# Ledger of designs, part 7: designed miniproteins, single chains

Each design is a single chain, and the fold is of that chain. pLDDT is the mean over its residues in the fold that is shown.

## One batch from the design tools (miniprotein)

Design m230
Fold by ESMFold2-Fast:
Structure m230 (fold): chain A 78 residues (1-78)
Amino acid sequence: MEELAEALEEAARRLEAAAEKLEALGYTEAARLAREAARLLREAAEAARAGDLERARELLEEAQRLAEEAARVLHEQL
């Protein structure tokens, strides 16, 4: 469980860093979606630490959907 939680926290940190860069470049909507995905990944890490693997999977799937939407919005702005 700890390894999964740590991986999810690392993924969240990377998305937060990407969101900060996107916002600095003016891609505000893509940055917002990336931050929401990062938040869900942190919640998934907490669920994983609590042993709630089903909840962790649900949150991870939601985070993946938001990350895909962020990429779509970014492509529309490019």
Scores: mean pLDDT 84

Design m231
Fold by ESMFold2-Fast:
Structure m231 (fold): chain A 60 residues (1-60)
Amino acid sequence: MSPEARELLLEEVRATMEAMHHAVLALYSEDPKEKEEHLKKMDEAMARANELARELQALQ
C-alpha cells in the first residue's frame, strides 16, 4: 500500500472512531444541549470519514 493510501486509511479510521465516541456521548447525555452538540460532532466526523473513504478509493 502506498504511504498516501495508508495515511488516508488511518485518518478515515480516526474520523470513524471520533464519530463513534460522540455517538456514545450523545446516547448517554442527559442534557439536551450536550446531546445536540455531540450529534453535530458525530455528523461532522462521519462526513469527514466518507470524504476520506472516497479519496482512498480514488488512489486504487
Scores: mean pLDDT 84

Design m232
Fold by ESMFold2-Fast:
Structure m232 (fold): chain A 74 residues (1-74)
Amino acid sequence: SPIEKAAEALGAGRPEEAVKILESIPNKTAIDLTLLAAAYERLGEVEKAISYAKQALEINPDNEAARNLLARLE
């Protein structure tokens, strides 16, 4: 699935590939948005990373990865 490929790309140190895959997903889930935030964080795109992490938390407030990402960037 696209999300599995994006997670693998991010884990392998290919955040640009992860962004390309994730941005192509329509109707993004909290997991999709969290991975997109993590990918942008690795690219140094801080404002985009914060934006997507906040969107993920609006859908799922218990998303630990998104909360931890915001704590690092804010």
Scores: mean pLDDT 86

Design m233
Fold by ESMFold2-Fast:
Structure m233 (fold): chain A 56 residues (1-56)
Amino acid sequence: MDKAIELMYKTQMLLIQGRASDEARELLKQAFEALEQGNYEEALRLAEQALELSYK
């Protein structure tokens, strides 16, 4: 859970800097929704994918 939050904040920072794609933004949104539902494993996976896309 802590890792998912850290990855989500990193992706958020990349979005602010204009370095994240629209697809990364959509994955980040899905990660937040998963956290709200208590699906932290799914949130972590989605956050990792969002961060990976942000570097491309």
Scores: mean pLDDT 72

Design m234
Fold by ESMFold2-Fast:
Structure m234 (fold): chain A 87 residues (1-87)
Amino acid sequence: HMTEEELKKRIELYEKRAKEFEKNKDYVGAAQAYVDIAEAYLQLGDTEKAREYLEKAREWVKKAQYEGKIIDKETLERIERLEAALA
């Protein structure tokens, strides 16, 4: 089991990764990184932050789809699980 401190450090790394993908217009990478952040906040019990980053993930999924990029099935399934958990 990850400690709260380990999860917080992992979130910082995922946030940096997401910003790098945004700068490079890697829409799929950005969506995946925001899913990682949302899952980590849910593990911390921070449901408001988890919802915020889930919304960001969905936004980047829409951007990827608009640009004709394919979002992998695993990432879409992770988003569905987050939506169910946060409902």
Scores: mean pLDDT 87

Design m235
Fold by ESMFold2-Fast:
Structure m235 (fold): chain A 106 residues (1-106)
Amino acid sequence: AENALMAGSGQYGLGRYEEALALYESAIELGKDDPEIRARALRNRGKVYYEMGRYEEAVKAYQEALDLEPEYSSAWANLAKAYRKMGDEEKAKEYEKKAEELRAKR
């Protein structure tokens, strides 16, 4: 799971988004018993979909990651960015506020 996650991040850094997605999917499957690895792979899958302009898939990946780690402020911020790209300004503002509140707790 961790090796697939690391390999996926390498492919993402090279702009190889389809290869990164396949490796993150492998990390999600292998990390089924490790919520932290699964949440990290889901957040990274969301980033790849966002960079590809696939905002609905990005939203779904970030939502699944937040179901596992609801206090991860940067995932709320990324979810807000995806909703803004989809034209949902109300949800974008709601989720940006959530990210800010979580950041302020630190």
Scores: mean pLDDT 84

Design m236
Fold by ESMFold2-Fast:
Structure m236 (fold): chain A 65 residues (1-65)
Amino acid sequence: SARADAIANLLADLRARAAELGVPEAETEALLAQARAELEKARTVAEMVAVYREQLARIEALAAA
């Protein structure tokens, strides 16, 4: 479905960003599992965007620590 494809693409983008920034694989997998659950619960595009931005910020903050 278009929704499933959108979620998969957002998760792939988050994974790529984590890898680029050198975030450990175990931490990346934990974050992506949470992101997937939150994206699947999102009922609006605004909620999906908020989840994506929150997880992206968490990955960037973790890499900067």
Scores: mean pLDDT 85

Design m237
Fold by ESMFold2-Fast:
Structure m237 (fold): chain A 81 residues (1-81)
Amino acid sequence: MEKADELFWKGSKALNEGNIEEAVKYFEEALKLDPGNPFVLSMLASAYEKLGKKDKAAKYYKELADRIPNMTGIKKEAEKL
């Protein structure tokens, strides 16, 4: 597995265990290795939303919407924040 995939897996595991801040760290590292990865962007947005950091969550939802423009639901999620 590429390092980005490994970091994404570790982040997903941390998020499932309720370690949201730890999950954010893994997802940010994964994003640095694979910029624009829609799965990482969606997980970062969701994790920041769970942390109550709506500004950061909105940023990542907007980046995701820009890369997957046919997913109008993501744009609406970003606008709510």
Scores: mean pLDDT 75

Design m238
Fold by ESMFold2-Fast:
Structure m238 (fold): chain A 113 residues (1-113)
Amino acid sequence: SGSLTQPASLTGKVGSTVTITSTGSSGLLTDGTVNWWQQKPGELPKLIIRNGTEKAEGVPSRYSGSVSGATATLTISNLKPEDSAVYYKQASGVIDGKPRFLFGPGTTLTVTA
């Protein structure tokens, strides 16, 4: 009975910081069960943050995640042109006694000079 929220789009300048904040229903979102995915045109989706705060292997230190209750935040500092992508939050929950995951609608990040 809940969906994950995300801003539809964000624009940031090279060298700036952007923050994507997403909330879910309290019955579906659990602290430490949030992942963030990056999808670039023509590429497979790449996991960038797992378990709310852990950077995946090969992900630059400019990326960070935090979780507080039903709210998860992805922060990208010192933006580079290659950070232009769609970012998806994935959160885990239980529906009908079974583990499920939900994806947010995606946030399109555009990085400008």
Scores: mean pLDDT 78

Design m239
Fold by ESMFold2-Fast:
Structure m239 (fold): chain A 62 residues (1-62)
Amino acid sequence: SSLIEKAREYLLKGYEAYQAGDYETARKYFEKAIELAEQVDPSDPIARIVKQEAEKGLKEIE
């Protein structure tokens, strides 16, 4: 699914921003990754992993 591919892309960009110390940008990318992953079938294991990793990233910056 192109939505899964986009969610993974935003997850990666979120971690890149986090590593650069740009927590505001990281937060926005993690939120976007969650938004896109939630639009995928909830039984999809890749979408669930992307959502869990993005939620973990958000906890790291809060």
Scores: mean pLDDT 84

Design m240
Fold by ESMFold2-Fast:
Structure m240 (fold): chain A 82 residues (1-82)
Amino acid sequence: GEVERIEVGEGVVEFDHEKGILTITVGDEVEEYKLDLSNVTNLVGVALRLMGLQLDAERAGDEVRAATYRAALKVVMELLRK
């Protein structure tokens, strides 16, 4: 099992490849998403959710949160390309 970690200022994205768990941390807030690597509908749903959260953070002027969701979205998008 491999756990990938991406740091974006105070934001952190971690992906546990074995468990399929994506963890997004910004300050004291933690969000977890279960990714079903065999289910394109699940991956698309998570990608759309993360895109919405990124846009909401950008509108709020929260650059760290926006960049963290953008990094998480990139992880999901790379899984969709396989």
Scores: mean pLDDT 83

Design m241
Fold by ESMFold2-Fast:
Structure m241 (fold): chain A 81 residues (1-81)
Amino acid sequence: MEEARELVEKAREALQKGDFETAIEYLKRAVDLLAASETPDPELLREVMDIAAEVMRKSKDPELQLEAAVILLHAATLLAS
């Protein structure tokens, strides 16, 4: 869980800098770790969803918007399970 938390923090920092590609890369890695966990941290899943939603709103790149949407859906599915 600590590795997933660190990746989420790095994604948030990248988002703050406007580096959406790097933010998406860290979010993908964080979601993969959370999906591999038997008990994914719901607070981290909510943070992933929040960051992904911000990428979707702020990025002008449709490919990055789509990648963010997929991450958001995956995190939401894990949270709902």
Scores: mean pLDDT 85

Design m242
Fold by ESMFold2-Fast:
Structure m242 (fold): chain A 57 residues (1-57)
Amino acid sequence: DELLKRAEELQKRADELNDIEAQVQIGLALIALGLGMEELAEKQLEEAEKILKEIES
């Protein structure tokens, strides 16, 4: 699914940057996806992207 693919891409970036905060947000998003909570997962992935973008800026 699109959200799962997005989570995998963000997880790879977070792992490469060794950013614990982003890793936690992505982990929570994967749990939310497993529970069928797509809106919560999308919001958690959005927060992870913001964290990673701030580090990369």
Scores: mean pLDDT 81

Design m243
Fold by ESMFold2-Fast:
Structure m243 (fold): chain A 69 residues (1-69)
Amino acid sequence: MKEELEREITIALGLMYVALAKLLESKGDYKGAIELLKKAIKLLEEAGEAAREHIKEAKELLAEAEKKL
């Protein structure tokens, strides 16, 4: 269960970055949101297939934030 625990921690960290990015977007800080979303996507991709839906959400948020620049 070591690999499962590591993936759960990695997914949790990635989701924290996504949540912070959403808060920054609500404040109009699209540059900050983009930085956090890129970090979130990297972490979630390291977690692999278990994070697939979260990766999709983060990539959609990144694309929307980049349109606001």
Scores: mean pLDDT 82

Design m244
Fold by ESMFold2-Fast:
Structure m244 (fold): chain A 73 residues (1-73)
Amino acid sequence: METAKAVGHILRAIAAEMEGNYEEAGDDYFAAAKLLPKDDPLRKKMLQNAIEAYRKAGDTEKAKEVEEELKKL
């Protein structure tokens, strides 16, 4: 089930943030968001978390990619 896979990515993202691996955290939050329905409030939160993580990693290109996905909600 896609929701179960999304939860797996969220847990990995949290672990990555705790280790200071913000790039990996951003990748996992973004993956989780893509597995959630567009109308799910959790999708918007995951996209916001991915943007924040990528900004902390200094990855402005990936942050912009996620910002474009957020604009489509």
Scores: mean pLDDT 84

Design m245
Fold by ESMFold2-Fast:
Structure m245 (fold): chain A 68 residues (1-68)
Amino acid sequence: SDREFAQEVEDLMRNNKPVSEEQARKLAERAGMDPELGKKGAEKGLTPSELHHLITDIVFGRKKREDL
């Protein structure tokens, strides 16, 4: 459910440890982004907070998708 997913995201951001490729893909897809961008972020060892910040910057046109 939407509530369960929101809780999972909150828990991930609270722990702020590097996410798995699968977790990063799901987070990107939920944000309306290409899951492959999430995968690239996980491969770079990004935390949930860093991944969320990068996705936000791309969505708002501050960074290009290629910069991820």
Scores: mean pLDDT 65

Design m246
Fold by ESMFold2-Fast:
Structure m246 (fold): chain A 66 residues (1-66)
Amino acid sequence: RTYLLTLSGDVAVNTGIVLRLLGDPGVELERLSSNTYLLTLSGDEAAVEALVAELRADPNVTLTEL
């Protein structure tokens, strides 16, 4: 699944989110701008759904399914 990820936190918060995502197997991030990324998720559907729910719960994250 592919998503547009927009981060609205400060540098430390945004860096933490990016590092969290890069730590997950099956996550691919392509930087589009200073705070916008193309996020590709692959692997187990339940794990993908759990990560999407985690990201959607973060007030500094806007996630749009493509």
Scores: mean pLDDT 82

Design m247
Fold by ESMFold2-Fast:
Structure m247 (fold): chain A 57 residues (1-57)
Amino acid sequence: KSKLEEELKRLEEELEKAEKALEEARRNGDEVAVLVGEAEIKRLKEKIKELKEKLKQ
């Protein structure tokens, strides 16, 4: 479980960074960066959900 917990922490850190980048892209009106950021955040959230399910078992 330790490896899964480390992976989860890393993904949560990546999600926080991606959310900050998305917020900046929205302020700057960078539509392409917004689309990329939204896709990355969605992918990170799905992976975090999968790891949390594994940790519950």
Scores: mean pLDDT 82

Design m248
Fold by ESMFold2-Fast:
Structure m248 (fold): chain A 68 residues (1-68)
Amino acid sequence: DEHLRKGKELYEKGKYYEALRHYDEALARDPDNAEAGLNRAKAQGIIDGNPEAEKVATKYLKEKYPDW
């Protein structure tokens, strides 16, 4: 997915808001894409000022995708 790839590139450049947009597009096309969901949650956590964004994202995935 081009949006997932572009989101990762933007995240690596510290452009978290732009990364979030691309992850949202990836999820709009495939709502069950766990990788896009995880990366989207990480980017959102950074934007919201949450230093534990990765832990929050992991908890979110366990609740939303219990069989992943």
Scores: mean pLDDT 72

Design m249
Fold by ESMFold2-Fast:
Structure m249 (fold): chain A 100 residues (1-100)
Amino acid sequence: RITPEGRRGRELREAVIAAARARGLTPEQAEELAMTANVLVWLVEQGRFEQARATFEDMLARWEAEGNRAGAELLREIAELLEAGRSVEEIIEWLRRLAR
């Protein structure tokens, strides 16, 4: 049994994984992106914008150093939607459209 917050987190994870795999990311990279996206959402919802930015920048720098440009691009797009104040539901729908 999961909470409503846990359910939304699972829906976000599934949408991120589908979009990441559609862009050619490995299953491991897709899982890391999904975990990072959920952390970023949680930090933004708690008003912890500085920690969200640090988490985003650390992951972005690591993936750029690893040559994972597709993952870095998708992470940046997710972060931009969060910064623009888009709802998690809007981000999930956007990700589902990328995976189609």
Scores: mean pLDDT 83

Design m250
Fold by ESMFold2-Fast:
Structure m250 (fold): chain A 105 residues (1-105)
Amino acid sequence: MVKLTQPASVSASEGETVTITAVSDKGDIKSVDWFKQKPGEEKELLIKNNSKLAKGVSSRFSASVSGNTATLTISDLKAEDEATYYFRAVNDEGEGWGAGTKLSI
């Protein structure tokens, strides 16, 4: 199983840009999806296939992958962006989920 590491929490102010970085310990990331989850809600798909915005998702969200590292960027932060952010990655070792990063504003 791939061990995927993301920060437990990040903090930023409204109007700022934040980045959440996820790292695979077993080789290069082939594909990554990013999800947003608020308490009591289902995970909302934000980004699929490394960088493609899901339908209806704000253009303030963007993502990239380079080697073993995946990055989610949220620009012009708003109070409604407070949530836990998860990634799901696929590589040669299989599929894995990150533990989640809690964003506080």
Scores: mean pLDDT 78

Design m251
Fold by ESMFold2-Fast:
Structure m251 (fold): chain A 100 residues (1-100)
Amino acid sequence: SSLDNLEAYAEEAGLSEEEKAFLLEVMELYQKAIEALQAGDLETAIEYLEKMRELLEKNGLEQAVRLVEKAIEAVKAGDLETAIELLEKAVLAAMLQLTE
């Protein structure tokens, strides 16, 4: 539901096609990371989160980058609840920064 809401917001917020494509790629990496965490595949989850971090960094979304970095640390510590919360905050931060 949150991903569907984020996609709808991206379309309604007047983002460019390039910005929409970027957000969809971030959301795809987020979903794949969550699926890997739920499967207990922490190594694959970290790989998707590192790709998400790199994509956010390339687009200058510094707050979202920091939240993903903290999420990776939480995954490594086995704190999956904190990791998921931080990832949700990272996606929201990315959306808000793109509308500045």
Scores: mean pLDDT 82

Design m252
Fold by ESMFold2-Fast:
Structure m252 (fold): chain A 65 residues (1-65)
Amino acid sequence: STGERNAKAAREAAEKGDAAGAAASGYEQFLMGTGSRELAKKAVAAANAGDAKAAGEYAIKSAEA
């Protein structure tokens, strides 16, 4: 599913220290209408703070609900 692919992408980006890439996966799932808006916003906020681990965690939760 798209959620599974976005969760995988967020995990891989976070493992590489790519906070922006991790957050983008959660935000993409929200834009598709199946991800959590609040968790996608938290992922973006964490990425803006440079926290790749938190960005990935929130993005995965957003993508998989």
Scores: mean pLDDT 77

Design m253
Fold by ESMFold2-Fast:
Structure m253 (fold): chain A 79 residues (1-79)
Amino acid sequence: MSPEELAEALREGARRARELARRLEAEGAHEAAELAREAARLAEEAARAAEEGDMEKAEELLRKADELAKRAAEALAAH
């Protein structure tokens, strides 16, 4: 994946994560919504790093976003 392709994918992911967070919040899943919002923020930060050609930073931020998305799924399933 090129830096530009990764940046586009990350921006799309961030947009979808925000939409998911809004929906989760409306359904009362406040903890999961919060984690989804944080994941979206990190994905946008990763997209900026990728656009700047800093693939290491982009991958690090993506890993953090993925971890928060996993926690959101776990919070929704357990609570």
Scores: mean pLDDT 80

Design m254
Fold by ESMFold2-Fast:
Structure m254 (fold): chain A 94 residues (1-94)
Amino acid sequence: DPEKEKEYLDYQIERARKLLDSMRQDIEKMASRNSLSEKEIEFYRLLLEAEEKLVNTDDYEEQLRILKLIAKAVQLYLEGKLEEAIALLEEALK
């Protein structure tokens, strides 16, 4: 159902928009404490940039592309596949 898919996407974008400020603050706090590796800092910075691109994009197909790449990148990060996760976030920003 394309209408329900659009509603779900709109919900996820609004949720991302509300979380962006919190994510930015959390990333700055973690970076200032030296609790993250250089690669983890890069991952979180790219994640923030990809979420900002998602929120600022008005094209439905591009929003879906970015959302799917963000979701897969977060999954790979949780699996310890940090370099693969970073590569997907870089793809989201193209």
Scores: mean pLDDT 76

Design m255
Fold by ESMFold2-Fast:
Structure m255 (fold): chain A 82 residues (1-82)
Amino acid sequence: KAKEVLEEVREQVAADTSSSPEVRELALKAVEAIERGDAEAAAEYAAEAARLEAEELGLDPEEAAARARELALGAARKAKEL
């Protein structure tokens, strides 16, 4: 289940041509960190990707980064349980 969800997310990130190359690269690194069970690396990459994307869209970058960090930490910890 978790591995299938991560593969779907990876495919969606790779297919996203609307984001900058930097945002896409960081998002892929976050997914790879989640697959490894590296919660800290996943959180950092996800936060940075969300911050850059929020800045491009004119949204609050720190709020987006904090939300992405929490989600990535939860996902990586659950991946480690499986």
Scores: mean pLDDT 72

Design m256
Fold by ESMFold2-Fast:
Structure m256 (fold): chain A 57 residues (1-57)
Amino acid sequence: HLKEGKEAFEKGDLEKAAEYFKEASKTDPEAQKNLGEVLAALGQDEEARRVAEEVEA
């Protein structure tokens, strides 16, 4: 799972990377650090999109 998450992150598949790291972080502390990095990259875009969709919808 950790390796799959890293590969997804390298390809820019942040959602996939987050899923793999979230699963791996349950048993692997290394995955927690990678998950934090992915969430930081996703946080701004996902939160901005959520706010925009709430206003528009």
Scores: mean pLDDT 68

Design m257
Fold by ESMFold2-Fast:
Structure m257 (fold): chain A 61 residues (1-61)
Amino acid sequence: GQRIFATAVKDYTATSPDELDLKKGDVVEILGAGPPGYVIARLNGKTGLVPASVLGELRIE
């Protein structure tokens, strides 16, 4: 199946337990759409919400 990835363009600190902490350069797998402005992503086995604004170009494999 096709997988979708994006790279964090800046650091992001989670503001709720449902969100992921990100560092600039982290590559996340996009699992689906979240609430408005957010995506559901996976990083290092952990799944959570990230703001779409902190992610770069989507890459489809």
Scores: mean pLDDT 85

Design m259
Fold by ESMFold2-Fast:
Structure m259 (fold): chain A 72 residues (1-72)
Amino acid sequence: MVEKYEELVKKLGEAARKGDLEKAEKLAEEAARLAEEYLREVEGYPEEKAKELAEEGLKRGKEMARKIVEAA
């Protein structure tokens, strides 16, 4: 799981640097799904808390992707 999450984050950064915001946002959503699953199944967070943390991470990831696209 962590390895797949890391791959998605790397692909997100690559897409953002190429100016592909739509692809970067899609990859951020996939990474958030894996993060929610990891927090729930591996770390033992309650489902609602895991979703909340994953949503926060997604919002931050999308904002970072936008800044990278603007800087490219």
Scores: mean pLDDT 76

Design m260
Fold by ESMFold2-Fast:
Structure m260 (fold): chain A 58 residues (1-58)
Amino acid sequence: KKELHEELLRKIGEILRLIGELLDLELSGTLTEEKREELEEEIRRLLEEMKKIEEELK
C-alpha cells in the first residue's frame, strides 16, 4: 500500500542519515562510545521496523 511504501522510504532515508552521522563523527575523532551505541541502537530499531513493513507488503 502507498502509505507503507512511503514509510519504508522514509526509514531508508533515516538509516542513511544516521550512517552518515556515524561516519562523520568517526572521521572527525569526536565519536564517543555512548554516541556510537546510541546511533547503532537507532539503526537497529529502524531495521526492525522496516522488516515489519516488508512483512506487511509481502
Scores: mean pLDDT 80

Design m261
Fold by ESMFold2-Fast:
Structure m261 (fold): chain A 81 residues (1-81)
Amino acid sequence: EEEKRREELIKKLHETSVKLRQALIAGNEEEARKLAEEMLKIFRELGVSPEVLASIARGFGLEVTPEELAAYEKAREEARK
């Protein structure tokens, strides 16, 4: 069940990454930003560490506030308990 969900998330991540690259090539900054935010959402669902999430966001030119990062860390910690 969880493994199948993880596979579906990875597939969606791949599809979204292709769309993001296409938007960047086309110079569509608005679409690229929306797709980058969708990729961050998928990474959050995959449960990557807050440090990795912040690094990915920085790579996309997206800013994750300390408050957002703390909220994600808390949610991840609660899900782990």
Scores: mean pLDDT 75

Design m262
Fold by ESMFold2-Fast:
Structure m262 (fold): chain A 55 residues (1-55)
Amino acid sequence: IPGYSPNASAAITLAALLAGVSPEEAARAARRAGIDFRGKSSFEIASAVLKALGV
């Protein structure tokens, strides 16, 4: 995903697959929710993105 680190891109893509949405939709949800990726594990990022998607 452009503008994200490889780790954040992988976590956002995983969350998108679990939620049944596109990676672009998950990335928009992450930006809208103001999720801070600094110091977060892939699991923490994916969990925050899933919450932002309403899962």
Scores: mean pLDDT 77

Design m263
Fold by ESMFold2-Fast:
Structure m263 (fold): chain A 59 residues (1-59)
Amino acid sequence: SKETEELIRRLLVEKGVPEPVARRKAEEAARAIDAGEVPDDQRETAARVVARHYAEKLA
């Protein structure tokens, strides 16, 4: 979803990931969350977990 993608992108940029990389990773992660049939209440939590994991790997 666009909201999940935007949330992940902002979290990655906030943690110091360059915007082009953050945008690409956010798109990939949002598609994975959507494909994984994650419940709506858990989508924000999943987005935050994925963003943290990516930030740690790219930092």
Scores: mean pLDDT 76

Design m264
Fold by ESMFold2-Fast:
Structure m264 (fold): chain A 118 residues (1-118)
Amino acid sequence: MYKLTESGGGTFPEGSSATLTAKITGDLSDVFAVAWFRQRPGEPKQQVASIDIATGETSYAPEVAGRATISYDPAKSTATLNLSNLRREDTAVYYWEVVNLANPEESATGEGVELTVV
């Protein structure tokens, strides 16, 4: 079982950049993927970005493609999402999820970080 400690939320000016991080704690030998989700007011939770830990392959939602970069640092056990050219529509609660691809029931989700764009 994993624990995610998230940081980097707050209030940011439109057109600036935000860096959101999650430190992963637990047995990391079976970490297969890390994903970033967001939930905007009045909308369902949606996946923004993901990284496959074994291959390093990344994926991005179309609305953040070209503005988002996801990375994972195994030495620090830290996943990072950088969002550039922030828009008011980026205002949401953001969640990290660790995915066990062999057993999805063992996935863990962080508490969430609020990001507000003004």
Scores: mean pLDDT 77

Design m265
Fold by ESMFold2-Fast:
Structure m265 (fold): chain A 119 residues (1-119)
Amino acid sequence: DARARRAEINAAHGEAVTALARALLAVREGDRETAIAHLERALAALERLRALTEDDPEARARVERAIAHVEEAIALLRDPSAPDEAAEDHILEALRALVALEGPREAILARVPDVVAAA
């Protein structure tokens, strides 16, 4: 029913945002393996969210954009020649797509610990 579907959407969205925030913190600490693990968890949550938003083309487009950024971040973190900042930028764009985080990079990064604490 609609109530159960909304609860599932909220749960998948929260899981994706939390996993992305944790991945971002791991990248900033130089822990690529932990970051990849969190990004894979975010990807699983985003795939569920994509299925749950099939009736909402605007929400689905935002979810698909977030998925593309997460996949690119994972690829960059698996490349030892790629700078961590490149992966960080893609994680930030995935967060922007999901939670309407606006402003410069540094302002969003300052809010990441609060997002993790609120999860």
Scores: mean pLDDT 82

